Designed miniproteins, single chains, continued (5). Designs and how they scored, part 105

Each design is a single chain, and the fold is of that chain. pLDDT is the mean over its residues in the fold that is shown.

## One batch from the design tools (miniprotein)

Design m19867
Fold by ESMFold2-Fast:
Structure m19867 (fold): chain A 68 residues (1-68)
Amino acid sequence: SHEVEDVLLRAYTLAQSAASREEAIALLEEVRAATTDPEAAAKLGRMIELLREGHSVDEAWAAVFPRR
């Protein structure tokens, strides 16, 4: 849905502006806490998990970005 895509794009933009991985994770957690959409929350959770595993912000985004 457009709402999910808009939330994810906002989160990705904030994470890209972060000075550190820790800051990027904190920003994504803030966006996730503010969303009421369960799909957006789940995808943000996956991005956070990938960042904690050592993946880049771009890799985390690619995992949740709609492919079609």
Scores: mean pLDDT 81

Design m19868
Fold by ESMFold2-Fast:
Structure m19868 (fold): chain A 64 residues (1-64)
Amino acid sequence: MVPKEELETEVAKALARMIAGIGKAVGKLEEAAEQLERLAERLEEEHPEAAEYARRLAEELRRE
């Protein structure tokens, strides 16, 4: 039995990975980073771990 909170956090992380992956595939890294930061803001209160993960992905995209 998987706790609902863990499932929601994993879904949010999967969404973040998808945004980053699409950004890399189409060469829109800055736009993807901005979307990841916006996602992190929305997740910060309910899923802080997923929010932190999304921010880290945004930083990685901006480095390259």
Scores: mean pLDDT 79

Design m19869
Fold by ESMFold2-Fast:
Structure m19869 (fold): chain A 65 residues (1-65)
Amino acid sequence: MEEFEREMEEQARILLELAKKYLEEGDLEKAFLYALVAKLMAGVAGDKELLEEAEKLLEEIDKKL
């Protein structure tokens, strides 16, 4: 179980970085999708910090739509 949660955290972090990269490139649709998946994975992993980062990123993307 612990190993699964750690993998979900790592995946959430990677997806969050990809979402940030797409946001910087102006690809709002990809940024939104990656941030949404990152939020889901962070939630499953129980990582509050990653969840908050994903939520903030989604808020920033929504403001630019």
Scores: mean pLDDT 80

Design m19870
Fold by ESMFold2-Fast:
Structure m19870 (fold): chain A 76 residues (1-76)
Amino acid sequence: MKEELRKEMVEAIKNKDYEGAIQAAEKLLEIDPEDRVARTVLHAARILLDPNATEFQKKSAEIALELARKRLEKEL
């Protein structure tokens, strides 16, 4: 189950499906609330969907998602 949710997060990030990334991260956090990568994905994806986010926040969130994706792919 957790491995499938990690794959879903990776696919969502690759497709820039931020809503899908949020859903997968939330499901993973229900199983493992201390999963730091899932928390990072959730936070960053929410920023990218926030119309009030600054350009700096969006850029930082994009970088955070890319690093999270690379980390998840190494663990799969």
Scores: mean pLDDT 83

Design m19871
Fold by ESMFold2-Fast:
Structure m19871 (fold): chain A 58 residues (1-58)
Amino acid sequence: MEAELEARIVALPGVESAVVDLAAGTLHIKFKPDATQEEITRISVEAARLFAEARAAA
């Protein structure tokens, strides 16, 4: 589940890597150095949504 969520987040444009800890409720995203503020905002919203869905399904 965590690895699947990490893969979904990494598939978003502008994401370098992601680490998910559902037990701790933490999500760490490393953005690509050239990611725009608009991309970072969109990725953050989408990643938060995916993380909330994953926590609800756990």
Scores: mean pLDDT 78

Design m19872
Fold by ESMFold2-Fast:
Formats: sequence, C-alpha cells, structure tokens
Structure m19872 (fold): chain A 98 residues (1-98)
Amino acid sequence: FKEFISDEVFERMKSGLKNFSPAQQKALEIAFKLNEKDPLILQELTTLSIVIGHKTEGVLTDEQLEELVKLAYELLKKEVPMSEIWEELEKRIEELKK
C-alpha cells in the first residue's frame, strides 16, 4: 500500500502506527477492505479515515464508524470537494452522537 499513499502519510503511519487509537486502526482497516485501486482516492480515503477515527474515539460503534468511512468513500468517488466531504462527515457524526 506504500505506493498508494504519500510518503509523508506512510512515514507517519509507520513511525506512529502502534500509537494509532483503536478507532483510527478500525477506520483504516475498513478503508483498506474497500480494496480501492485508484492511488489518489486511496490516499484521501486513508487521510479521512485517520481523522474520522480520531474525532470519534470511544464515541461510536464499529458499525457507525464503518458507515462514516463508507460515506467518505462514496463522496470521494463522486468527486465531491474535500471541504464538502468533511462538512457532511461532521454533520453525520453530530447526528450519531445525539
């Protein structure tokens, strides 16, 4: 997968992988299971998954976390701008936390 993520993201993952939170690790596992072949989509999906895991640590179920990662993936495939993807994810996270 190194060829499908930026060197900066890969080095951060490699040096800090063991320090990733349980939710970040689960979000990354879900992202990788989607088996995306486009390196740009995979890179953005990986970044969004790390951020989703960080923001939702200990708050959401595994099923809710999977819904968020899949939502991010669908929006990326529809070429929605990153700013709008993140706004939609934040809205969904707030709805799930109520």
Scores: mean pLDDT 74

Design m19873
Fold by ESMFold2-Fast:
Structure m19873 (fold): chain A 94 residues (1-94)
Amino acid sequence: MAELPEELELMAKGIELLRQGKYDEAVKYFEEALKKSKRPTPLQLLFLGEAYEKAGEYDKAIEYYRQALEVARGISPTLARYAEEKLKELEEKK
């Protein structure tokens, strides 16, 4: 819906911070974006999972990847598959 420019701006900043390797700051921006979303998208949950994973917060990463899978399963088979592969990667990291 219209009038979510703050959420989009927070997501864009989070993605830029993630690219810069500023994972803890990326987490903060993605969490704020998620708080402003009444219904989180699979992409929002996947980015938050990835930011937590790269920050070394594996428990949080797994939780958000599971949420992304749950949300994506009825919307995007491609994003659901990506979430499954991320969960498997975290299990296999050894």
Scores: mean pLDDT 80

Design m19874
Fold by ESMFold2-Fast:
Structure m19874 (fold): chain A 60 residues (1-60)
Amino acid sequence: SMREYQVAVLFAKGLSQREIGEKLGISPATVSRILKRLGIKSLSDLTPEKVAAIRAAAGL
């Protein structure tokens, strides 16, 4: 979804769960849940293939 893509992009930029939540108007707990669903535990989990899949799921 678009929200999942937005969370992934902001996380890739080095923002904390708190900062991402503030930018998107959602709780840090919601951000953490989205990252867990996407299988993102650290920046190393943001492979080009995973980023492409998230973009496709967002309609991008």
Scores: mean pLDDT 79

Design m19875
Fold by ESMFold2-Fast:
Structure m19875 (fold): chain A 58 residues (1-58)
Amino acid sequence: SMEEVEKKIWELLNEIAKKTSAEIDALRAAGATNAQIQAVIDKGYEEFKKKKEEILKE
């Protein structure tokens, strides 16, 4: 159902957001540049896009 697909996408978003936030926190603690932080955000977005497409293709 559409509700099951939405739930899977929501769970995926939360998983990637949690992982990305932890990586950003570690980078900030290490004195990373804004460019390095942006690269982690971009990586998280690409992983989300790829896995979301897999869910939508069923």
Scores: mean pLDDT 86

Design m19876
Fold by ESMFold2-Fast:
Structure m19876 (fold): chain A 55 residues (1-55)
Amino acid sequence: SNLEKAKEAGKEAGILQKKGKLEEAQELMEETLKEVGQTDELGEAASLAAIETLN
């Protein structure tokens, strides 16, 4: 599902962020939000997952 993809990307972005690869983490989340955000509800859920992972 799109939400599952967003969660997986959020975890990967978090790992990249912890390794100091902040730009790669941000790019991954932006691409995922672009793909998943075709519906307002899924886009919001993906954004929240990204914020939680990056914080």
Scores: mean pLDDT 68

Design m19877
Fold by ESMFold2-Fast:
Structure m19877 (fold): chain A 75 residues (1-75)
Amino acid sequence: SHMSEEEQSLLERSKELAEKAKQALEKGDILEAEIYLGMLRIILGVAKLIGWEKLAKEIQEIIDEVEKAIEEAKK
C-alpha cells in the first residue's frame, strides 16, 4: 500500500535519526548512537500501534541497518 504524506514525513525523520546515529559512530560515540536507535524503536512502536504497516516495515529496515553498524563499531 502507498504511504500518506504524514507517514512519509515520519520516514524522512527516521532516516535523519539513522544518519545522526551513523555520524555518532564515526566520532566513536557508541552511546549517542544507541540513544538514536532507542528513538527509532519508539517511532516503530507507535507506527505498529497505529497500524501504519508500510511505515513500520521501512523503519524496521532502518533499525536493522543501525543495529548492524553499532554491533560492528563494538568490535
Scores: mean pLDDT 88

Design m19878
Fold by ESMFold2-Fast:
Structure m19878 (fold): chain A 60 residues (1-60)
Amino acid sequence: SKMEKKRELILESASYSVLAIGYAAKAVASEDEEERERYLELAGEYNERSNELNRKAEEL
């Protein structure tokens, strides 16, 4: 159903948000500049995916 699809998108969005927070934390903990930049890029990517899924849920 439409409601089930919306819930799935919200849960997926939440999962990507958790991944983004995790990579941001790894970036803060990193002593290596290149590793820090890589983790920040990953955090940004997962945050964008989270936002996209949330927008799709809002359109249902």
Scores: mean pLDDT 89

Design m19879
Fold by ESMFold2-Fast:
Structure m19879 (fold): chain A 70 residues (1-70)
Amino acid sequence: SKLLRQAASSYSAANINKVGAEVNEELAEEYEKQPEKKELAEEMRKGAEISREAARENLEKAKELEEKAK
């Protein structure tokens, strides 16, 4: 089913973005310990927020596509 393949793709995208957010959050916490890297820490925090939102949107899309495939 095309819908099930699209759902799988969206689940994959959600998981990739979730991992990306977690990595950026860990990097932000590490950089926040270093005064010279405060700006870099802020960029990592912003990147994490974007990735968290993308993960949420892709998860919702995947669930909607999966439901439509029933």
Scores: mean pLDDT 89

Design m19880
Fold by ESMFold2-Fast:
Structure m19880 (fold): chain A 55 residues (1-55)
Amino acid sequence: SPARVEAWRRTLEEVREYATPEQFDRAAQILLEAARKQFTPDEVERLEAYIAELR
């Protein structure tokens, strides 16, 4: 759902604020693996694009 994607986006923003770039990349990889099990391909693609913007 859009609301769940937005919640994950907020979590990514918080991780980026407090983590090093290397820690963020590892966290993003783990989150994307979890997202692929819970979200549609379109929602996962949006999260991947957002992760790229935060890098």
Scores: mean pLDDT 81

Design m19881
Fold by ESMFold2-Fast:
Structure m19881 (fold): chain A 82 residues (1-82)
Amino acid sequence: AAAEGVAGLTELGRRALDEAEAAVEAGDLETARAYVEGALAAADALSALGRADPALRAEAEAAAAELRRRAAEVEARAEAAE
């Protein structure tokens, strides 16, 4: 179902960000950036889903915003670690 798609993409993005945060702490900035890209891809897919289905728009955009916010925080930490 479409709502299951929102939940699945949100979980995928959150797991990617958890791995990205762990990679930053380990000093593996290349791996951290790859996981951030994965989380942003999940956020873009959520935004596309919200545009396609008005019933999912609020939930999908809230999830996408959360993933983008966390991704920006990880990116800032990775950039500072250079």
Scores: mean pLDDT 85

Design m19882
Fold by ESMFold2-Fast:
Structure m19882 (fold): chain A 58 residues (1-58)
Amino acid sequence: PSKEERREAIIESATIYARALGETVKALMEGSREEAEEIAKEKMEEADKEEKRILEEV
């Protein structure tokens, strides 16, 4: 992969994790701690899968 492709992959990965964090914070503000912990686990697992997909394509 090119230097630019790797840079874009890193930025995209970081953006996905930032979005997952945002969803977790929203759940903490609107719901219970238990719900927030469950959402955090689900969103982080989704982010990890997307990161692997992105990195495998570059």
Scores: mean pLDDT 75

Design m19883
Fold by ESMFold2-Fast:
Structure m19883 (fold): chain A 62 residues (1-62)
Amino acid sequence: MSEEELIKEIEEIVKKFEEGEISGEEAIERLDKLGVEAVVLGHPKALELAQKEIEKIKKELE
């Protein structure tokens, strides 16, 4: 999987959360899994994006 493909998957998860299709807890779990995959594959930009989006969702959930 390319870094561009991982970034697209991260963006799709964020969009589903914003549209109310998935819960914040489920979005965080999915983003965390993609972040782990980014570490394994050596994709630092995808990891940074996943971490940034997780922090945003956590702030919305308090």
Scores: mean pLDDT 83

Design m19884
Fold by ESMFold2-Fast:
Structure m19884 (fold): chain A 61 residues (1-61)
Amino acid sequence: SAEEKRKKGEDFGALAAIAAGQGDRETGRRYGELAVEYYLEAGDEKGAEKVREGVERAIAE
């Protein structure tokens, strides 16, 4: 369901933020990509955009 996909987007988004905060840029990027995919599948374009911005900010130097 869309709700299940959005929940997965939230979960992977949280994992991406934790990994990025710990300096694990590769894991952060990986989880961020999964989160964006799930948000888009759920029809949550705003959620996907927030994850993209967060991941780009965390890993872009």
Scores: mean pLDDT 80

Design m19885
Fold by ESMFold2-Fast:
Structure m19885 (fold): chain A 100 residues (1-100)
Amino acid sequence: MEEQIEADVNEALLLIEITLAKLDVLRGNDKSAVETIKRIVERAEELAKQGKLTPDGLRRIAEGLEEVAKIAKSLGLDNTYKAAQEGAERARELAEEIEK
């Protein structure tokens, strides 16, 4: 129960960071968006390895990154598009690694 609350909080914090990446994309700030996405993916990987994220939480993070990728592609932010797409795939891989 306490572990589930910690996982839910960690998911919520990462989804806030995804929203900040989305704002950077909408502002045309390709470099800042890429840096934010890389930080999100690194943190998600760290938390997943510690058992502090759920598979469903990782899939929701992946879905958020896929939305960022879609917006970035529409605005021609190719570096952000690639980083978000690769990050989403990594989040899905982490979810599969936790599922037995």
Scores: mean pLDDT 87

Design m19886
Fold by ESMFold2-Fast:
Structure m19886 (fold): chain A 69 residues (1-69)
Amino acid sequence: SESEKLIEKPLKELEELAKEFEKKGNYEKAEEAKKKAEELRESLKIPGAVSKLKKIKEAEEFAKKLKKE
């Protein structure tokens, strides 16, 4: 499905960031990344392409912000 393809990259990035922060002992940032990934997964349950696109963009921006830390 199109929604699954759109979330795949940001979801993977968030999951990878969570693992990296956990490895570095930054459990707070790891938890933030895991929570954002879960929010993105939950967005798949909501009908409507516009709502899903907003959640995807939010996740991408969050991942970019987290990478700067």
Scores: mean pLDDT 75

Design m19887
Fold by ESMFold2-Fast:
Structure m19887 (fold): chain A 58 residues (1-58)
Amino acid sequence: SNKDQSKKLVEQSKELMKQGKYQEAVKQAFQAVKLDPDDEEARKALEEASQALSQQGL
């Protein structure tokens, strides 16, 4: 289901965040939101990944 696929993409995004791969984390979280836009977990993952990317080191 779209919900199961979204959850998997959220988990992948969180793993990429732990690895410092913020651009890839944003891509996975964005796909999760597209599959289930009402999922708070998916939206939160996208917000956190996007914020981390924006705060990247100089």
Scores: mean pLDDT 82

Design m19888
Fold by ESMFold2-Fast:
Structure m19888 (fold): chain A 60 residues (1-60)
Amino acid sequence: SDEKIKEIEKEIVELQKEIRALLEQLKTAPASDHPALREKIEELQERLVELSLELARLKG
């Protein structure tokens, strides 16, 4: 369980990095790319919520 908790925490950190990179990309990307970038950001944010709930379940 401790290994699983550490793996989830690592995944959360990587997701936060990816979201930040996509938000920076969104600032300079052409308008045609905006819908796909926003959809990807939303997907990753939903994944963060899922991982937070999984951590809560594992920690009790």
Scores: mean pLDDT 87

Design m19889
Fold by ESMFold2-Fast:
Structure m19889 (fold): chain A 62 residues (1-62)
Amino acid sequence: SEEELARLQAELAALQDDTSPETVARKIALMREKARLLREQGNTELAEKILATVRELEALRG
């Protein structure tokens, strides 16, 4: 839903300055959820870009 996307975006923005491993893991989870919602709305390009960023963060073990 549009409201859920807005909430996820706000939560991600609130966490931007925290680089602790636990917060990075939470950001990854929020990004995956955002990508899923975007894909459901037909915004596959943006969803794939977010998932690519998630894969990079996971590969770096952040």
Scores: mean pLDDT 79

Design m19890
Fold by ESMFold2-Fast:
Structure m19890 (fold): chain A 77 residues (1-77)
Amino acid sequence: MRPEAPSPEELAATKELIDAVNKGDVEKVREAAERLVQAGPSDVSILALAVAYQVAKNLGHDEIAEIVREALDRAAR
């Protein structure tokens, strides 16, 4: 079966991504999104990227939204 719980690294990267998106921190968003993609994205990581994209769009952080969208595309293969 697929892992029920995400890895500690996936959880840490997810938290960093959401925090960075809320703060408009482009550098941290790039770093956290890359870590999520490299960790082997689970359904949880894909959902986290989708939520981050929506938050970035709602806050008007278009550059951050594009970075997250690219990471989501890479995660979906």
Scores: mean pLDDT 77

Design m19891
Fold by ESMFold2-Fast:
Structure m19891 (fold): chain A 98 residues (1-98)
Amino acid sequence: MELSAAARAQFEAFLAEVPEQVRELIEEARKLLEEAKKSEDKEKAKELLHRAVLLLVAASILLAAGLSIDPDDPELHELRRELEELSKELDELEKELE
């Protein structure tokens, strides 16, 4: 029933890092989106978008884990909003590329 003190500490340390890790993934995805928008090579733009999508998937998984433990965390809710907005921007650019 109870986790060992060491396992509990590692789990709490992981959860404490989730907001920062999600933020870093969103920022990297945003940089890839901006590079894709500036690229005149459609194939390169598509590759950058694919990489951005994978980063947002990773961010979504970490965000879901964080929210499952602390569902009322205002920082995680703000990060979820940013992720949803960036996902819409990716979808719009993908339509412009074809």
Scores: mean pLDDT 79

Design m19892
Fold by ESMFold2-Fast:
Structure m19892 (fold): chain A 75 residues (1-75)
Amino acid sequence: MEEVDPEATPEEILARVEKNRERFLEKYPDDENAKKMLDSFLAQVRAAAEAGDREAAHEVAEQINLFIKHVEKLK
């Protein structure tokens, strides 16, 4: 499931983002630029989770979802 629950904890958001990243890389393993961008976003979600910043975690997760959808449209 790629949709972010608005009541999800930062740790739940991080776990979901990690799974979405794995699914994307499984489908597009040779997209090095997308891989680097997703790694950057994952680091940001991880930092937000460590800080307990639920709002920041949700914001970055939404950006990741939009990024994945954008990249898939280009394929």
Scores: mean pLDDT 75

Design m19893
Fold by ESMFold2-Fast:
Parts: sequence; C-alpha cells; structure tokens
Structure m19893 (fold): chain A 83 residues (1-83)
Amino acid sequence: SAELQARALELAREALELAREAKKLFEEAKTLDQILRGIGLALRAIGLAFEARLLLEKGGVDPEAEALIQEAAKILGGEMPAA
C-alpha cells in the first residue's frame, strides 16, 4: 500500500541520518560520553531500519526506501535482507 511505503520511506530516511550521525560520532569522539551517544544513535537507526523493512514486506517494494535501508546497514557495518 502507498501509505505503508510512504511510512517505510520516512523511517528509512531517519535510519540513514541516525546511522550517519553515529558514524561521525565514532570517528570524531574524544570522550566516552560521545561514544555512548553514538551507540544509542546506532541502535535507534537499526530499529528504524528493521521497522521500515517490515513495512516494505507488507506494503510492497519501494526501491528508494530499500536503497536507504541498505546504505544505513552498510554504514553500521551490517547487511539488511532485501525486500
């Protein structure tokens, strides 16, 4: 459904932004607090990517959302199963 695909795209975009922020924090971190914040952002990004993936399974494939999920997964050092 278009609604589920639109929601998946929204979550996929948020997941990618959080993944990028987490990576930047890990690369630039000078304190334990910055590292812990990076971990928190990475975990949130993973959760959102999984939620977006589940919505795509129900709503149908959106190539843009799928690409964003895969990019977020790659940034976090993992692989996300394709829709």
Scores: mean pLDDT 83

Design m19894
Fold by ESMFold2-Fast:
Structure m19894 (fold): chain A 68 residues (1-68)
Amino acid sequence: SEEEARKLLEEAERLGVRAYLEGKISDAQAAELAAMLHEAERLIEEGRYEEAVKLAKEAIRFVEELMA
């Protein structure tokens, strides 16, 4: 759903910002995360909510692994 996709995208953005501010991600990793978030946002704008949910979950996992 759109609601689920937007919630997950916001969570991924919050985690990414926190990781960046804490110095837990490199510039290359930050660029990769930014690309994922940008793509997920575009999928939401196109109404492709299931694909956006999948990508947002991948982004969350990516950041969580870097923050461990």
Scores: mean pLDDT 84

Design m19895
Fold by ESMFold2-Fast:
Structure m19895 (fold): chain A 71 residues (1-71)
Amino acid sequence: SKSLILELIGLKLRKIGLELELEKLKKELEEVKDVDEEKAKELQEKIEELEREIKELEEEIKRLEEEIAKL
């Protein structure tokens, strides 16, 4: 189904967006980790949350790819 392919593309684009945000936060963490412990903790919590979201999205992408493969 063309609609499932478009959904898959949408999920992959969302994953790219989250991965770019994750890299930005990791760079910010490296800059502050030795100078601002409170900011470093806040960034680490955001990074962990974003990594969880990316993992869940990867599982959704895999499930959808398996469904498309059955067509």
Scores: mean pLDDT 86

Design m19896
Fold by ESMFold2-Fast:
Structure m19896 (fold): chain A 84 residues (1-84)
Amino acid sequence: MALELAKEAKEILGLNDPKFSPEVQDAAAAYLVLHTPGLRKRFTVEEEQELENLLKQADPEEVAAYLKHIGREDLAEEFIKKFG
């Protein structure tokens, strides 16, 4: 299920920040996995589609803020362009 995939992605990426909501961190982790070829290949096509569904569950500006906070300003800009 998408929530279980988000938890796996967060564990792989080491994302656990109490200042950001679980939904924001789940969406950010999913987006990072989908845009990192070495991580993306660990997931099936079906699991990638479930991760893409998580991107719509959080506020795009908060997800972008979290991506910028963890040093991925490039992905933050792309996320806002696509979902903002």
Scores: mean pLDDT 78

Design m19898
Fold by ESMFold2-Fast:
Structure m19898 (fold): chain A 90 residues (1-90)
Amino acid sequence: AAEARIAADPNDAEAWLELGKQYLGEGDYEKAVEYFKKAIEIDPKNAEAYLMLGIAYYKLGKRDEAKKWFEKALEIDPSNKLARGLLKEL
């Protein structure tokens, strides 16, 4: 479980990303934002974490924040079709 991994190593960026994805899937978008931000603090070059953070903000209705994070994901990985597609919906 992601929480068990974080308890063992709080600097495991992938574990924070996984936990954020879990809460995103459960509809807890505020916790998803919190945990994706933790993943980014540990690994600021993880394009997926920025993409997921944008999705969480989009689900919260925060379109300007979502746009910012999708643009950041594309700066790191310009080939990300999902980020590009979601940015067009904003």
Scores: mean pLDDT 85

Design m19899
Fold by ESMFold2-Fast:
Structure m19899 (fold): chain A 69 residues (1-69)
Amino acid sequence: KKEEAIKLLEEAKEAIRAGDLEKAIEKLRELQKLGVIPESWVNGAIEAIENGDLVAALSGIEDMIEYLK
């Protein structure tokens, strides 16, 4: 599960960098279903994407990757 969660987070980061925000949110929703990260943290990243704060979204995703290591 942790390796799958890290993969989803890396895919979300790549989607944000490519400008595919819908795909980034989809990957974060898949991450929520795994239950390995607090739901509030994943929701915070989704909210940052929805608000156009991609720097905050990427930072939050990097923090989640570090938490899973």
Scores: mean pLDDT 83

Design m19900
Fold by ESMFold2-Fast:
Structure m19900 (fold): chain A 90 residues (1-90)
Amino acid sequence: MEAEVEKFKEEAEKRFEEMKERIDKALADKSSPEQMKALVTEVLREVAEILREAERLAKESGDYETLEEIKKRANELVIYVSDAYKKGAA
């Protein structure tokens, strides 16, 4: 159980990096504000799904420490994505 949350954290962190790369690529490609909004919405939805699964695993295992680490990484990504959207919408 605890090892499952830690393994999920590694998978979640990899997915967060892939999401950041998608945002970075969209900015580099000069995506329209509408395209950026759609991408940001999709990324935020995926982050919410990852957090829901992490919370489920933490409840089953009692590994709330790893859950808090996943939440911290997710919050960092949400801030990054929000800042990218503001820059793209200008």
Scores: mean pLDDT 80

Design m19901
Fold by ESMFold2-Fast:
Structure m19901 (fold): chain A 80 residues (1-80)
Amino acid sequence: GEEEKLKEEAKKVAEEKFKELVEEYKKLKVPLNEELLKELKEIAELYGKSVLVKDDEEKAKKLEEEAEKKLKELKEKLGL
């Protein structure tokens, strides 16, 4: 059904976003330690969750804003 398709899309978005973030931080020469990888995975999963609720614009927006806030805080912590 549509929910199964949304779950598949959400999983793909989270996986692709995680790969994208890992590659970005690798290019910035940031050490990819376990703590950083965990944080990037959590951020990527928020983007995946926004896809799951994309028919609820307010919820999707809130999840994307949370992900963006976490990215900003992470960059500030790393001096980026």
Scores: mean pLDDT 83

Design m19902
Fold by ESMFold2-Fast:
Structure m19902 (fold): chain A 81 residues (1-81)
Amino acid sequence: SMEEAKAELEKIVEETKEKLKKAKTDEEIQRIYNEGGKKMEEIFKEFMQSTTDQAAIDEFVEFLKELSEEIKKLVEEKKKE
């Protein structure tokens, strides 16, 4: 369901943010970011296979976009340290 997919995305995002906060090098930051992105892409692909409802797809895409921007902003802030 969309609720389950959103919950999985939120879990991956929180885990990624926690790892980013503990990262000490740019190389670690980039690795964590790439790993989180791959997990989010997998959840998105699974969701796309589960529904043909365009409104649900649009809502999920916007949610994913917002979470992805939060991670990207944190990565940029960490790399400036």
Scores: mean pLDDT 82

Design m19903
Fold by ESMFold2-Fast:
Structure m19903 (fold): chain A 73 residues (1-73)
Amino acid sequence: MKVLVKVRITDKATGRVEEMEFEVESKEDAERVYETILEKAPDLTPEQREALRNLLLQAYESGDTELEIDLEV
């Protein structure tokens, strides 16, 4: 099932917001999106990284059509 993942990253220091959209149709796509987000938000804590990965995998497993993720860095 195809899931549209919308990611919003807010830089606390500058107040800038970066928005990205990804299409996830497989577990491989979910892992690729996870890696891409980590590259753009390298300062995420281990707990935030685990939560992010779980959200992406759960969205694919549950058959959700859309997932919105807000990250503050």
Scores: mean pLDDT 77

Design m19904
Fold by ESMFold2-Fast:
Structure m19904 (fold): chain A 90 residues (1-90)
Amino acid sequence: MSPSQVAQRIQDRIRVMGRSFNIPVSVLTRAVRDMLRTRYRDPNSGISQLQDQARRSGVPDDMVTTVANFVDGITQGRDRSYIQGVLKNM
């Protein structure tokens, strides 16, 4: 799947999560982008580092694990070029 197609699916998932958990789309979009930047800077960053970034970006505590797991799933085994391509299309 191309980086632009992945970016579109991320935006669709953000809208679904925002509606389901009453979180502003702007907060989720910022959190996902910041977590993607964390993985881009350090591909070996674990789920705990993504969770910490989600909290700093304003994700509610009860949703931190869900949002971090989503970003982990889309970035696991991916190189920096792929992650950069997704970020450019978000």
Scores: mean pLDDT 83

